# Designed miniproteins, single chains: the designs that were tried, part 30

Each design is a single chain, and the fold is of that chain. pLDDT is the mean over its residues in the fold that is shown.

## One batch from the design tools (miniprotein)

Design m1021
Fold by ESMFold2-Fast:
Structure m1021 (fold): chain A 79 residues (1-79)
Amino acid sequence: KEAAAELAERAARAGGGGDEEGAERARRAALAAPDELGAELAAGAAATAAGMAKASGFYDGREGGELAARAAEAAAEGA
């Protein structure tokens, strides 16, 4: 779970322009997942959401970080 948590944190930071709250939330979602697969899904969801936010050009860094954190939380709960 640690590698997945680190990936989720990094993805949220990249999307959020250094937003520590978004990064911490994404990390906690991965760690709170019921198993390793859930943690990996949370990390992947965070990375995908952050990448899509940047690619769209519509979201600022803060919004991108929040989207990444929300995606990680939803993926961990849905696993």
Scores: mean pLDDT 71

Design m1022
Fold by ESMFold2-Fast:
Structure m1022 (fold): chain A 81 residues (1-81)
Amino acid sequence: SEAAQEALDAAKLGDESTDPAVRVGAALALVGVGVEVYLGQLSREEAEATREALREALEATTDPIARAGARAGLRMVEEGL
């Protein structure tokens, strides 16, 4: 799933980057994939894969900004399902 992969890539970027702007961008990307699910833009299968990717991102990421993005994205997914 493109959205699921985007979530995992964003979490990694947020965790590995030392640039605050890149970390904020990663957090916004994590919220953005959740918004795609909320707006019904993904199939149920892709939405469920995105939910699991956001949970994995939240567990793997130590950066507080990226974690906030993953939490917000996950809430949007859960409301959209």
Scores: mean pLDDT 80

Design m1023
Fold by ESMFold2-Fast:
Structure m1023 (fold): chain A 93 residues (1-93)
Amino acid sequence: SELEKKIEEAMKRYEEDEEGTWEEGRKADEKTARIYTAAGILVLLRKLGVEEEEIEEIRKLAIEYIETGDLAKAQELTKKLQEVAEKLGVTGT
């Protein structure tokens, strides 16, 4: 989809220039900011050694949430991110 391409492009930009890409996302409209946030999280998970299968599952949930605005999808995404963080020993408290 169009949204999948935008997330992939944003992920590539985070890999090339992490700080500049976060700054661009902060200045964007709400929908574009969500795309940049999702891409940044996915790149971070890859750097932390999360398996590509789990990264793909998180990407799909993020896409569904961005497209629908469904709170249930946002909750599923948050729960999956928490499960991954716990496996990595990151508590985020």
Scores: mean pLDDT 76

Design m1024
Fold by ESMFold2-Fast:
Formats: structure tokens, C-alpha cells, sequence
Structure m1024 (fold): chain A 84 residues (1-84)
């Protein structure tokens, strides 16, 4: 359990790094990318990526995100998952 928690923490830190590299400055969106990266430790990467795409698409439809913010977040998650 502790080892798994440490892996999730490191994955989340990788997600934060990738989000900032994509130019994301919104704390909530950075947190979303970090959480998606951490979930990939315990879930198949394909499922995490599909859920991420759906969540971001829905957020844009509801007016919570712009298309540009969605594209940056998705790219950050994809890059984090490639390194995990």
C-alpha cells in the first residue's frame, strides 16, 4: 500500500510537470492532469486516456474549459502516460 501510494505520488508529480510544460497555469487543470497520471498507476492507460478525453470534452460543452485548455490538458496527460 505505501509503495503504491509512492508510485501514485510520483505519477502525479510527473503529471504536474507535463501540465506546466504545456503552458497550463490554472491550478485546477494542473490538478486534473496530475490525478489522471496517478490513476494510470492502478488502471489501464487506455481507460485513463478515454476517461480523460470524455471528461475534458464534457467540461468544454458545459463551458468550464476552452478548446485550447482541453488540448493542452489532453497533450499533458498523453505525455505523462507515455513516460509511465
Amino acid sequence: MEELNEKRKKAAELGVKKAKEEGITDENLIGFVAEAAAEAVVNPKEEVLERTKKALEEAVKLGYLTEEEKEKALKAVEKALEEL
Scores: mean pLDDT 84

Design m1025
Fold by ESMFold2-Fast:
Structure m1025 (fold): chain A 82 residues (1-82)
Amino acid sequence: SLLEEAIELAEKGLELAKEGRMEEALGYLRKAAELLSEVIPDEELSERIGEALAKAGLTASTPEGLVVAAEELIRIAREELA
């Protein structure tokens, strides 16, 4: 399913972000977000990810921030799959 594929891509992005491989992590996370935008409006996805980053005090320009963004994408996709 599209949601299961989005989860797989976001999980790969999460692992790459943990390794500090930011460009590769961003590629996977962007693909996951693109698939999720078929089910959830882009504005809502951006708002949720932005809120998660703000609550953590991080930005998507750091590996730690990409980890937070990846975890939020996985959470959103799992909520839609349930």
Scores: mean pLDDT 85

Design m1026
Fold by ESMFold2-Fast:
Parts: structure tokens; sequence; C-alpha cells
Structure m1026 (fold): chain A 89 residues (1-89)
């Protein structure tokens, strides 16, 4: 599920969990097209206001879920979490 993938990414980045890192790399290798699309979405949103970025990410997450692209949805959920954390003072 997308939320599970987002949590796995968060664990890999924040805890240096070797098992989580290995699983993330395997998912990326198996779904390179979804990773490419996630990167393209994030790149397109670079430099925009935080509220606009969060709104756009929510729309792209909904689209990915409707298309059954769980890895893309998970990557975008993780990106949204990072943006939300970065916006906190």
Amino acid sequence: MAEEIAELLYRAQTTHDEEAIEKVLKIAEEHPEEVERADAVVEELAGKPVEEVLEALEREIERAEKEGKEVLAGLLLYARRVVEESAKR
C-alpha cells in the first residue's frame, strides 16, 4: 500500500535501517517508471510556494491511487511529508 511505502522511505532516510534501505532500492529497481514520474512531479514543483506544492502533491497522489500506482503514490506521500516537515519552524 502507498502509505506503507512512504513509511518505509521515511525509515530508510531517518533511521539508517539497512533492511528498509534494501527494500527501498529493490522497489525502485522494480518500478523505475513510477520513480521517474515522482521525480518529474517534484522537479516541476520546485521553487513554488509550500501551500501550492502540498495541493499539487495531493492531486498527484489521488491520480496515482486511481491508476493503481502504489509506488508512485508512496513516493509522493513521502515527498509531501518532507515538505510538511520543512515548512515547520
Scores: mean pLDDT 80

Design m1027
Fold by ESMFold2-Fast:
Parts: C-alpha cells; sequence; structure tokens
Structure m1027 (fold): chain A 91 residues (1-91)
C-alpha cells in the first residue's frame, strides 16, 4: 500500500530528526536529499522504502491504464512529489 509506505518514510525522517528540514524542501531538493541518504549515508531502510514506493507507483499506473511514458527516474520523481505533499500535510 503506497500510503503505508509513505507514512513509514515520514516516520523514518522523524526518527532521524529530519522531518522539519525535509518538509521545507521542494520536490527536486527532497529527491536529492533522499539520494544522499541512500548513497552517501547508506540508509538501507530509506533505500528499501523508496524501492517499495517506486514499485507501488508503477502498479498504480498500470491499474489506472496511465499512458504516460515511464522510467525509473519518473517513478522516483513521483515518489518525491507524493512524499512532499504528505510532509506539507503533516507540517
Amino acid sequence: DLDEILERLVERLRELGLFEEFARMTPPQLADAILEKIIKDNDEEIAELVAKAQRAVVERRIKENDPRPFSGASAFGEVAELLRERLLELS
């Protein structure tokens, strides 16, 4: 469930003390910050949650017969946008 995955991502950011910082970011800034956590900080939990969220986005598009061109980058961009919306809602 995409909503549960996004909720767990928010909880992880709160555990790391990053909720307020990330909530102030634009979607591109948030995407870069998440990649930094995965690549530079080796945060396996964020990496796993992002991978699950990307898969959930793909599954949702297939179920909705979304004809938009699709790539890993577009899935990750959509995850960053959805996470930003959730952070703003909870801020």
Scores: mean pLDDT 78

Design m1028
Fold by ESMFold2-Fast:
Structure m1028 (fold): chain A 65 residues (1-65)
Amino acid sequence: MELVRELLRAVEKKDAEGAAKLARELIDAETDPSVRALASQALEAVEKEDFITALETVRTLLREL
């Protein structure tokens, strides 16, 4: 829960390095394959500096948790 909120704030600030770090931490901590897949999608979007897609993906993550 808290990691996803921190990830949302990093994406909203367009902090690519912080968002990528938090997305990797979420992937490592999470055992749910659906949540892990969404976190991986958010990481990919952040690495491409596509903050619109990253923001939408993280908002979806918040709804799934």
Scores: mean pLDDT 81

Design m1029
Fold by ESMFold2-Fast:
Structure m1029 (fold): chain A 100 residues (1-100)
Amino acid sequence: SRLEELKKKLEELGKKMLEAARKKDIESVLETLEEMGRLLEEIAKDPSVSKEEKEELANEAGKIAVRVLLELARQGAPQEELDKVREIIERIGRRIRELL
């Protein structure tokens, strides 16, 4: 299923971000967030994906983003680094909402 393939891609990106967060590799976290944002924008513009499926995928990505922030906080990431991650998450979220 196309939806299952897209969910798997999001889960793999989420796993990559969580691994980077555990290592306090902020550059890899930010890079993978931008990659997730690009994937979500492509999904939002894809006429073969239903509105319901787009919203489901966006919600799953949001859950991943929250888990990454919590893991970074747990690892003791500085507030400045947490703020950078939050800013990118918020920018991506705004962009995707505009496309849905």
Scores: mean pLDDT 85

Design m1030
Fold by ESMFold2-Fast:
Structure m1030 (fold): chain A 93 residues (1-93)
Amino acid sequence: MSNKKMKELEEKKKEVKSEIRKFLEENGLGTEEGLRKALEFYLELIKKLVDEKEYDIAKELIDELKDTLESSLPKKYEELKEETLKELEKILE
């Protein structure tokens, strides 16, 4: 079983991403306030992963969030996008 640790890490990444998607679907739809709360939850989860030294998972989630903000966020949320990106940069320092 030479790949057991890698498989466990991939499963954990999948679970974390699933939790984020569920929260975004429940809270990120329909309003700017709901989207702000969803993004704050995402940022708190990334901070928790960094505190727990789960850097690989944290980096993957940061990259996924950055891609989502750049490609999928409506233009009306440009200010929220910039605020979220600044918070992500602060976490990476």
Scores: mean pLDDT 70

Design m1031
Fold by ESMFold2-Fast:
Structure m1031 (fold): chain A 95 residues (1-95)
Amino acid sequence: MKSKEELAEELRELRRRIEAAEFSPALQPLRDSLLDRIDRVLANIDKLSVEDLERIVRTVRLMIERLEEMERNNITSPQDLLEMVREVLDEIDAE
């Protein structure tokens, strides 16, 4: 099981990954929202349990993978974006 420090480092690595990735203008607001969420989590890390942080890291990873999939498949419609976000959230809630 990973420590809070290891999970924080994993979040920082995920942040670097998403920041280094190039996205179409339609996906940039979603990328920026994800970066803001990661920064907020890192700012409040002492208030989170290890279990909560593990869940957040998993959520962020899945969101990054979905954003990368959207970019590869040129998915830019608001309806498609909303549907994929919902799918990721449902997958996380099922675990």
Scores: mean pLDDT 73

Design m1032
Fold by ESMFold2-Fast:
Structure m1032 (fold): chain A 89 residues (1-89)
Amino acid sequence: MREQALRTIEEMEEEARAMERAVRDTALTGTRADTDAAIDAGVRRARDIARRGTEATDLDPSVTPRAAGVVIRTVGGVVEGELLARQRE
């Protein structure tokens, strides 16, 4: 149902923001190994978010654009972390 699907998307958006912040902070202040570990954790979280996005979309297809947006944002955060880590080298 729409309300349940929207709550799932909102939870995913909050988790994506927290992950993006954690990866970015680690890339800026941590070691290469710490950053690699944070990126690996981010990739695992992105997979979980994608799965939950599919489940929310199955419940209400109208949330598909928001679910896709959260997945793209999560992947973008991981990519930004990798780029920041390379820039520090």
Scores: mean pLDDT 75

Design m1033
Fold by ESMFold2-Fast:
Structure m1033 (fold): chain A 76 residues (1-76)
Amino acid sequence: GLASQRVALYLAQHAGETLSVEEIAEATGVSKSTVTAALNKLIELGDLVRTKEGYRTPELPEELIAEARERAAALA
């Protein structure tokens, strides 16, 4: 849903940065349980890595992030 897209876009905007569930929930307005579910799905898809400090998105080309943002805007 839209909440999962919001979490994914936030992670993409912070590519290469280690983030906590609490930080993502606060920034996106999504509940911690929903954030955790979205993070687990992204790990399953290979789009996210889990570290001892938190969750980190691998570095993505900026054009892929821009495309995702355009698609999200078109759905609004």
Scores: mean pLDDT 73

Design m1034
Fold by ESMFold2-Fast:
Structure m1034 (fold): chain A 69 residues (1-69)
Amino acid sequence: GKALTDEELEKLVEEFAEKNGLDLEKMREAVRLAREGEALVAAGADDPANQERVARLAEEILRLVEEQK
């Protein structure tokens, strides 16, 4: 399947956040970090520096999700 556009992904994030009572701004930040990680993997998945950054982004995404009430 085709990758989601930024607009389609944002709409899905808004709907998911509203349905689950999550903070929309925190969900948007989590999506931004996930996309940054995807771009790093696309630029060089075999680069150890990119692997470390992807791991840090994953940790920050989990933190943003777990901090929600």
Scores: mean pLDDT 74

Design m1035
Fold by ESMFold2-Fast:
Structure m1035 (fold): chain A 97 residues (1-97)
Amino acid sequence: MIQKMLDLVEELEEKYPELTELIPEEEAPDFYSLVPDPLSLGEIREMIERGEITSETELMERLVTLVMNIEYVFPEDSELYKIAREALEEAMEWLES
């Protein structure tokens, strides 16, 4: 279970490097003031490694939070918004297997 979740996050980090690190404050200065749970793929990976995410359901909840945070702050026509949606769709397809 845990290794499969790590494998997914690693694949998403390789395909969507923009989501691997926390969004820089200079790109979205209000992000951290508006978002109560700032997340990146790197942070989610560390949560799995620490045993804070132990199921596919918990992983999906964190991925949804990451995407919703981006969609709340960034406009729909931005590349980051599109990338976040694509990453979530790929994660959902992986978990349907």
Scores: mean pLDDT 76

Design m1036
Fold by ESMFold2-Fast:
Structure m1036 (fold): chain A 70 residues (1-70)
Amino acid sequence: MKYSHEDIMMESEATLYLMKANLMAKNNEDPSKIDAIITQLEAMRKEASSRVQRIIDRTIDYMKQLKKDS
């Protein structure tokens, strides 16, 4: 329930990746570029707390939906 400064930093990084993926989708860029971001988020997930892992999982799911909706 309490989280560290590291958790806040990881959440911020996940948010930046989400913004980048949204811009890529809006610009009709290749979906493989979104896959690269998903791979980076999955790597971060392995080092994250359970709270941050849940946030990363939701972010990945949202990015996968962006790919399907294009």
Scores: mean pLDDT 76

Design m1037
Fold by ESMFold2-Fast:
Structure m1037 (fold): chain A 138 residues (1-138)
Amino acid sequence: SGSELARAFADAEFLSEADLADPERRALVDRAIDTLRALLPTTSGLEKAYNLLRLGRALMAQGRYEEALPLFEEALAIFEKELGPDHPAVAEALLRLAEVLERLGRTEEARPLRERARAIFEKLRAQGKLPSRYEYLL
């Protein structure tokens, strides 16, 4: 299903531009984007924030940085409100926002976001609260 595909794609940290040269993989990304866009108006709170992150990542994979930017900004705002400023989901949203800003040439705006994300991950690791999926970002 489209939702299973969107989840599988959202977990694909290692998707390269070479992977997107494959027409089959490109079609899967297109389907994930369509599915996530259809789901967004039916979701709220944390579910909406996670779907915004997934959609933003899919758009980033396609080089659609200007479209990904507001999705990561909205996801960050929801995560900070619902989970507090030091949650791993906040750190992930900050990292994705920094990455898209760097791709847009806005590196000075990206720097404090990367520093904040790293500080959250390091604090969580020191407390034994860092989920293993984020250890690669340290």
Scores: mean pLDDT 80

Design m1038
Fold by ESMFold2-Fast:
Structure m1038 (fold): chain A 64 residues (1-64)
Amino acid sequence: KLTKEEIEEKKKILESKDESLLKEKLIAMIELANSGDEEAKKYLEKYKNHKNKDLAEAAKRALE
């Protein structure tokens, strides 16, 4: 289970414009979805329509 600080760190990774972090972003997305935190789930809803199709598909599959 993620702490509030860990959730914020994962959000920062996802907000990064560094495309070399794609794998880290996918991991962060899975961890946020599995956190059980409502703010984390709400945040991931934005990623369902992301310009990066890999991130958008991962968000759709990760969200309940």
Scores: mean pLDDT 75

Design m1039
Fold by ESMFold2-Fast:
Structure m1039 (fold): chain A 55 residues (1-55)
Amino acid sequence: MEEEKKNLQKKIDALKATIDRVREKARALGREEWGDKQVRMLEDQIKKLEEEIKK
């Protein structure tokens, strides 16, 4: 159980790093609308993982 919570936290940290990279790439390519959609999906995943940690 405790080890699983640590793994979930690492996944959250990895998703946050992915959000930063997606935003940078979207701006560089001039595709901010695409980047916003990707970020929303990643933020939804983070929220689900945070709810899983609460269990």
Scores: mean pLDDT 80

Design m1040
Fold by ESMFold2-Fast:
Structure m1040 (fold): chain A 68 residues (1-68)
Amino acid sequence: MPFPSKEEVEEARRMFEELGLNVTGAAGLVMLAKLHGVSIEEVVDIAKELAEEGKLTTGNLIKRLRER
């Protein structure tokens, strides 16, 4: 059961901000990552991949996590 802590949400938000991504739903993204059995590090890797493709958006990141 995905239950993100305040620390997990803040850490994920900080990592996304370092990538230039403003994420208003950081808790939701952490929950999706846990539901799909991926680490926050994998989420960051996917975000970097999307940035390289010029497709880095919150929606595209969520979609990639769901396709995992």
Scores: mean pLDDT 66

Design m1041
Fold by ESMFold2-Fast:
Structure m1041 (fold): chain A 100 residues (1-100)
Amino acid sequence: LPSDEQIEAQVEALRAELLALLESDPDLALRYLQTLVDLMKQDAEKYPELKPLAEEMERLLAEFREAVAAGDRARARELISRFADVYLQAQKKLREIKLK
C-alpha cells in the first residue's frame, strides 16, 4: 500500500494532468474523472464508509460536465481542484480501511 506522501504526490500529479487535459482535450478529462468516480463507487460497494466521498466525487463530476459544456474554464479548474481534494480524502480513507 502507498504511504501518505505517495498518495499526496500521486493526487497532485493527477491534478496537474487534469488541468492540462482541460486545456487540450476536455472530453478526455471528463472520461478520466468518470473512470475515477466509477472505481470509487466500486470500492464504496465493498466499503460503505467510502459512500459519502464517492457521492461527492459524482456530484463534482456532474458540475464539471456542466462547466465544460458552458465553456466556463475558471469554474472547471476550481471543480478539478475540489475533485482532487475529495479524491485525496477517499484514497487516504481507503488505505486506512485496507490496513485493518
Scores: mean pLDDT 86

Design m1042
Fold by ESMFold2-Fast:
Order: sequence, then structure tokens, then C-alpha cells
Structure m1042 (fold): chain A 65 residues (1-65)
Amino acid sequence: MQRATVTALKDYKAESPGERDFKKGETFEGELLRVSADGRLVLKDPETGETFELPLDYVEVRFEE
């Protein structure tokens, strides 16, 4: 399973259910499930099992080994 660390490049306000609000420099960890056709990164929280979406244009993705 591919783990990813996602770092916010800009402040963002969630536009839809399932997205997260974030500020520049904030980090999220999760299992990468997919990238949607509209440019959203879909991650699963490894601790809670919840899925959440982040806009690709606002984040930097780094993959863990």
C-alpha cells in the first residue's frame, strides 16, 4: 500500500463534503487510494480508516517507501 505525506502549498477552504480545510505548511498523512479525474487526491487515514480529498493544485505529494 502506498503511503503519502501531503504538504499544503497554499491556504484552502473546502468546497465539498469530504474535503479538508488547510493552511500553507500543514501536513496530512494517508494511504493513496486514487487521483480523481477532476484533479483531487483521495487518501485514507491509516488510523481512522476515513477517506478524504485534497486538491492537487494546492498540495505537494511525497511518497514514502
Scores: mean pLDDT 77

Design m1043
Fold by ESMFold2-Fast:
Structure m1043 (fold): chain A 80 residues (1-80)
Amino acid sequence: SSAAIQEELQRGGEISQRARELAERAEELGDYETAKRARELVEQFEQDLLRSASAAQMRAVVDRAEAEVEEIERRIEEIE
C-alpha cells in the first residue's frame, strides 16, 4: 500500500541521517575506516531503496541498513 511505502521511506530517511551523523562522529574520533563504512552504507542504501519495487522489498532494505547502522553505533561507542 502507499501508506506502507511512505512509512518505509520515512524510516529510510531517518536511517540515512543517522548514518551520516555516525560518519561525522567517526571522523571526529579519527576512525576513518568506520566513517568510510558509514558513508558507503548511505550511498548503497539510497540506491537499494531507489531500486525497490514493493513495500516488502523496501522494508527488507531498511531493516538491513538499520542493523548495519546499529553495528556502526556500537563500534563508535566502544572507542569513545
Scores: mean pLDDT 85

Design m1044
Fold by ESMFold2-Fast:
Structure m1044 (fold): chain A 106 residues (1-106)
Amino acid sequence: MEELLEKVREIVDEAIRRIEELLKSGATPEQIREVLRETALKIAKAIDDAGLTPEQRDRALRAISEAVQRALAVLEDPSMTPEQKVAELRRIADELLEELEKILKE
């Protein structure tokens, strides 16, 4: 299960880097949403490939869905700077990884 968490961390780190580049370049909200959707699908596939129990899988997919919704709210907030958005996305990512680690150990 350590391999799953490492893979999810790599996927998330790459996604945050791509989103940071897009935010700094003035990319559209749709382009950023596409990266977020692609990232969620990659994490879901990694979970499916890991052979988790149905209960663990359902909890993990729910945690991902909640993280995606929070990330979308951050990206859609016009009062936040690109730097503030990146910092908040990293916080959401860290919380997701902690939740996934708990699910995998239960």
Scores: mean pLDDT 83

Design m1045
Fold by ESMFold2-Fast:
Structure m1045 (fold): chain A 86 residues (1-86)
Amino acid sequence: KKKEQGEVIALTLREIAELLSKSKDPKVQEAAELLKEAARAAEKGDFKKAAELTERAAELLEAAGPEYANTAEALRKIAEELKKLA
């Protein structure tokens, strides 16, 4: 059941990464790559690693600008959910 939850979270992380990868901002593109890695970690059940990578992506988005504040907040909530699965 934790595996199924990890797969659903991985899909969400990949969707966010795909949207962010369309940005011309290098920090936002870096956040997208971290979220792809976080999705892979979540799929294999490494929820601690997935949470750490998701938090780093949120920090990069916060540094990129206030327009990403809502996305960064959503990622921090996803990281909290991943920590509960670890």
Scores: mean pLDDT 86

Design m1046
Fold by ESMFold2-Fast:
Structure m1046 (fold): chain A 79 residues (1-79)
Amino acid sequence: LSDQEYADAVEKIGVELGKKKGSEKAVQLSKQYAQLLATVDADDPAQLAQLRATWEQLKKELGEEAAKEFSERVRSLPS
């Protein structure tokens, strides 16, 4: 997958899980997280910190079970 295709797939997974939880905030955070994945400069510590902070908020909003499912589905995506 290209960076954009990967980010789009991550967004789809997060939006699906957020909708299943009934959390509009989780849907919005999933979109934000995917955009950060597509645009992050791996050499920029501030951008990496923002990506990590967004993921932590998304995990909290999804809850433990949905966050685990999100991580497992994302890990199953081709590189």
Scores: mean pLDDT 82

Design m1047
Fold by ESMFold2-Fast:
Structure m1047 (fold): chain A 65 residues (1-65)
Amino acid sequence: MQEIRDLVQQLSQYPSPFSAPQDLIDQILSLVKSEEEAEEVRRAASTAVSPGIARRVFEALDKRF
């Protein structure tokens, strides 16, 4: 969980949805092993990350879970 939190915090540093690297989002997804962890990532992204970047994370999680 700490590793996922660190990556979400890194993602929060990007000001626009387009500037956030897909590799960073993919790295977060690679650490998510269950629907419970996916829900925690959605909550963290919704509070820490811009709405546009949060949407990209949600869409990626929805495709996997």
Scores: mean pLDDT 77

Design m1048
Fold by ESMFold2-Fast:
Structure m1048 (fold): chain A 80 residues (1-80)
Amino acid sequence: MTDDQRRRMSGRMYVMVVRDGWSSDQVMQVMRQMGVSPSTLQVMEQMGVSPRVMSRVVAQGGTPQQVRQMERERRRVDRQ
């Protein structure tokens, strides 16, 4: 898959998640079919990342490290 195809699919998935109420499991299944790294998928599942955030990570080509950094940023704001 090209990066352009991934970005188009992530945008489409975001709309489906917001409109159709797709579960995290459904979004992860689609990402798995798109060839997203198993390591990235596992980290997102373990951290309980929302489908909305999952689609954004796919659009940006996020690594497991980027997902962890995003969660730490969120936790810091939540502690405030």
Scores: mean pLDDT 66

Design m1049
Fold by ESMFold2-Fast:
Structure m1049 (fold): chain A 93 residues (1-93)
Amino acid sequence: DAEIAAIQAQIAADPNDADGWFRLGGMYYDRQDYQQAIYYYDRSIRLYQQQGDTQRTAATLYMRGQVYQRLGDTSRSQQDFNRAQQLDPSIVV
């Protein structure tokens, strides 16, 4: 769709745009394309960590944890939720 295409163009212009990677992860999650959601969230987490954005790192970990939960991967889901809560204690898991 037009929104995904626009964000893909944004990332193509700036591959270090952590927000762009995060937004694509969320869009694929909403479409129940969990493999693509994990791929984009993985990249987003690395970029937010490199940028020192602790709050957005926590939010992205929480979202990836929800994807793992949907896939039945309880171990990875719990690890992501625990790390997200450690970085941002306001996150309820």
Scores: mean pLDDT 87

Design m1050
Fold by ESMFold2-Fast:
Structure m1050 (fold): chain A 91 residues (1-91)
Amino acid sequence: SLEEEVRELKEEIRRLLERTRELARRLMELAETREELLRAIALLLEAIGLELELEILEKSDLSLEEKLEELKRLKERAEALLAEAEALLAR
């Protein structure tokens, strides 16, 4: 059902963002320069911003179909952000 797809996608996005926040915190601890610290902080703030967008979407009066499309876009952004954090940590 659309309701189940929306629920599962929200849970997946939350997991991606929580992992990104964990990696951003580790990057902050490992930062040796101001520029590295600022990049880590930017990742953390972006993850928090996406979490807030997810909450706004949940409270919106959009149809389930419209919510599903917006959630798919949020997932792509969350995946890209996690990939960036993982790439930085692997260095």
Scores: mean pLDDT 89

Design m1051
Fold by ESMFold2-Fast:
Structure m1051 (fold): chain A 119 residues (1-119)
Amino acid sequence: GIEEAAKRLSEALGIPLEEAKEMLEKFLDYYEKNKDTLKQQALDLIDRAFLRRQKAQLQARLAADPDDAAARARLAALDARIAALDPRTQEFLDLLSAEIGIHFGALTPLEIEFIKKLL
């Protein structure tokens, strides 16, 4: 709930619990007004992070074997999928990162799970 999220945010940022609650309430108000768009954008970014990881694995495979036609075909399909994702998701995460002090330059599994819990 909000209380548990505010406590975690307070501990993570080193700010008073009441200030963390106000920050979360402002974020939730913004989210409620924009939730359909923001939810889709956040899901698209979670997919993007997963696809980026798959791309890195395929790039490593192609570096070891440049003639791997299957890996090249999969990489091309992944690039097309990544390109189809909403780029505005980064702006949402930059905003969220500023509010909660999380850096979204490279999403960790814990950060992905945190975003999922906010949706």
Scores: mean pLDDT 64

Design m1052
Fold by ESMFold2-Fast:
Structure m1052 (fold): chain A 120 residues (1-120)
Amino acid sequence: SMEELIEEMRERAEKAKTALELLKVLAEGLRKGAELLKENPEIPAEEVIKFLETALEIAERAKRMAEEEGDEEMAKVAEDIAERVKKLIEYVKEHPEDHEGVLNEIEILAEQIELQIKKL
């Protein structure tokens, strides 16, 4: 369920010791979220928003941790991710019936995070 995924993401984020580990938790969480939405198109927009708000919290925490680590490149990557998640939350609020569009944007975001992590 989406609630179980949110709890798993929060637990993994609490155990993360580096900004990179937080970004990996985020990428995996977004991939699992996309799979859940693909298998369960009936998941309401409100639950998707809660999931994305959790993803935003992790991205913002990754930025703060990267800043503490002195990794300006990692901090910028985390900031860019946070802005993309924030825009996706706004998209879901404006298009609550667009299940396919939301799913596609989550998949694109997950792929972009994975590609950015490979360059770090």
Scores: mean pLDDT 86

Design m1053
Fold by ESMFold2-Fast:
Structure m1053 (fold): chain A 79 residues (1-79)
Amino acid sequence: DLYEELGKLLKLLIEGKATEEDKKKFKELLGKFLEENNEPLSEEQLEELVEELSQSRSEEAARSLLLLYLSEEQVNKLL
């Protein structure tokens, strides 16, 4: 389940517990997810988003960031 894996990695990012490998995996899976939904982000945009999510430290801040690219329904499945 892509949402389950993304949600797990997102929690690690928000908690500041994500390793560089976790960040890379999240970027790959999110990029694939967005491409499949015809909403692809550039590599630079994905890197920026992952960094901002890793600095968010709250579900509320992460939700605001994700809503720039994902629907409310998709964000609710991740958080």
Scores: mean pLDDT 80

Design m1054
Fold by ESMFold2-Fast:
Structure m1054 (fold): chain A 90 residues (1-90)
Amino acid sequence: SDEELEEIKKIAGDLLDFMEELAKLYPDNKKIQEALEKIKKLYEELLKAKTVEEAKKLLKEMVDIAYEALKELDPEFAELLKESLEKALE
């Protein structure tokens, strides 16, 4: 539905905003900087998604990238973030 698609886009935007702030806090962390660049590209693709299935797939890729970058800094927070975002997509 259009409502579900817009909700997924909103969640993806919130995740991108979070990763941009994280990248500002860790400007010399190559893994976080690379994760942000990948997430930006996936977000641009997600904005063009016409189906909920396409948007969910792209958001899952963004979540997986964010999780991998975060688990080295704060593994407990990374797990909480992943669980919260996966639950939002139920």
Scores: mean pLDDT 85

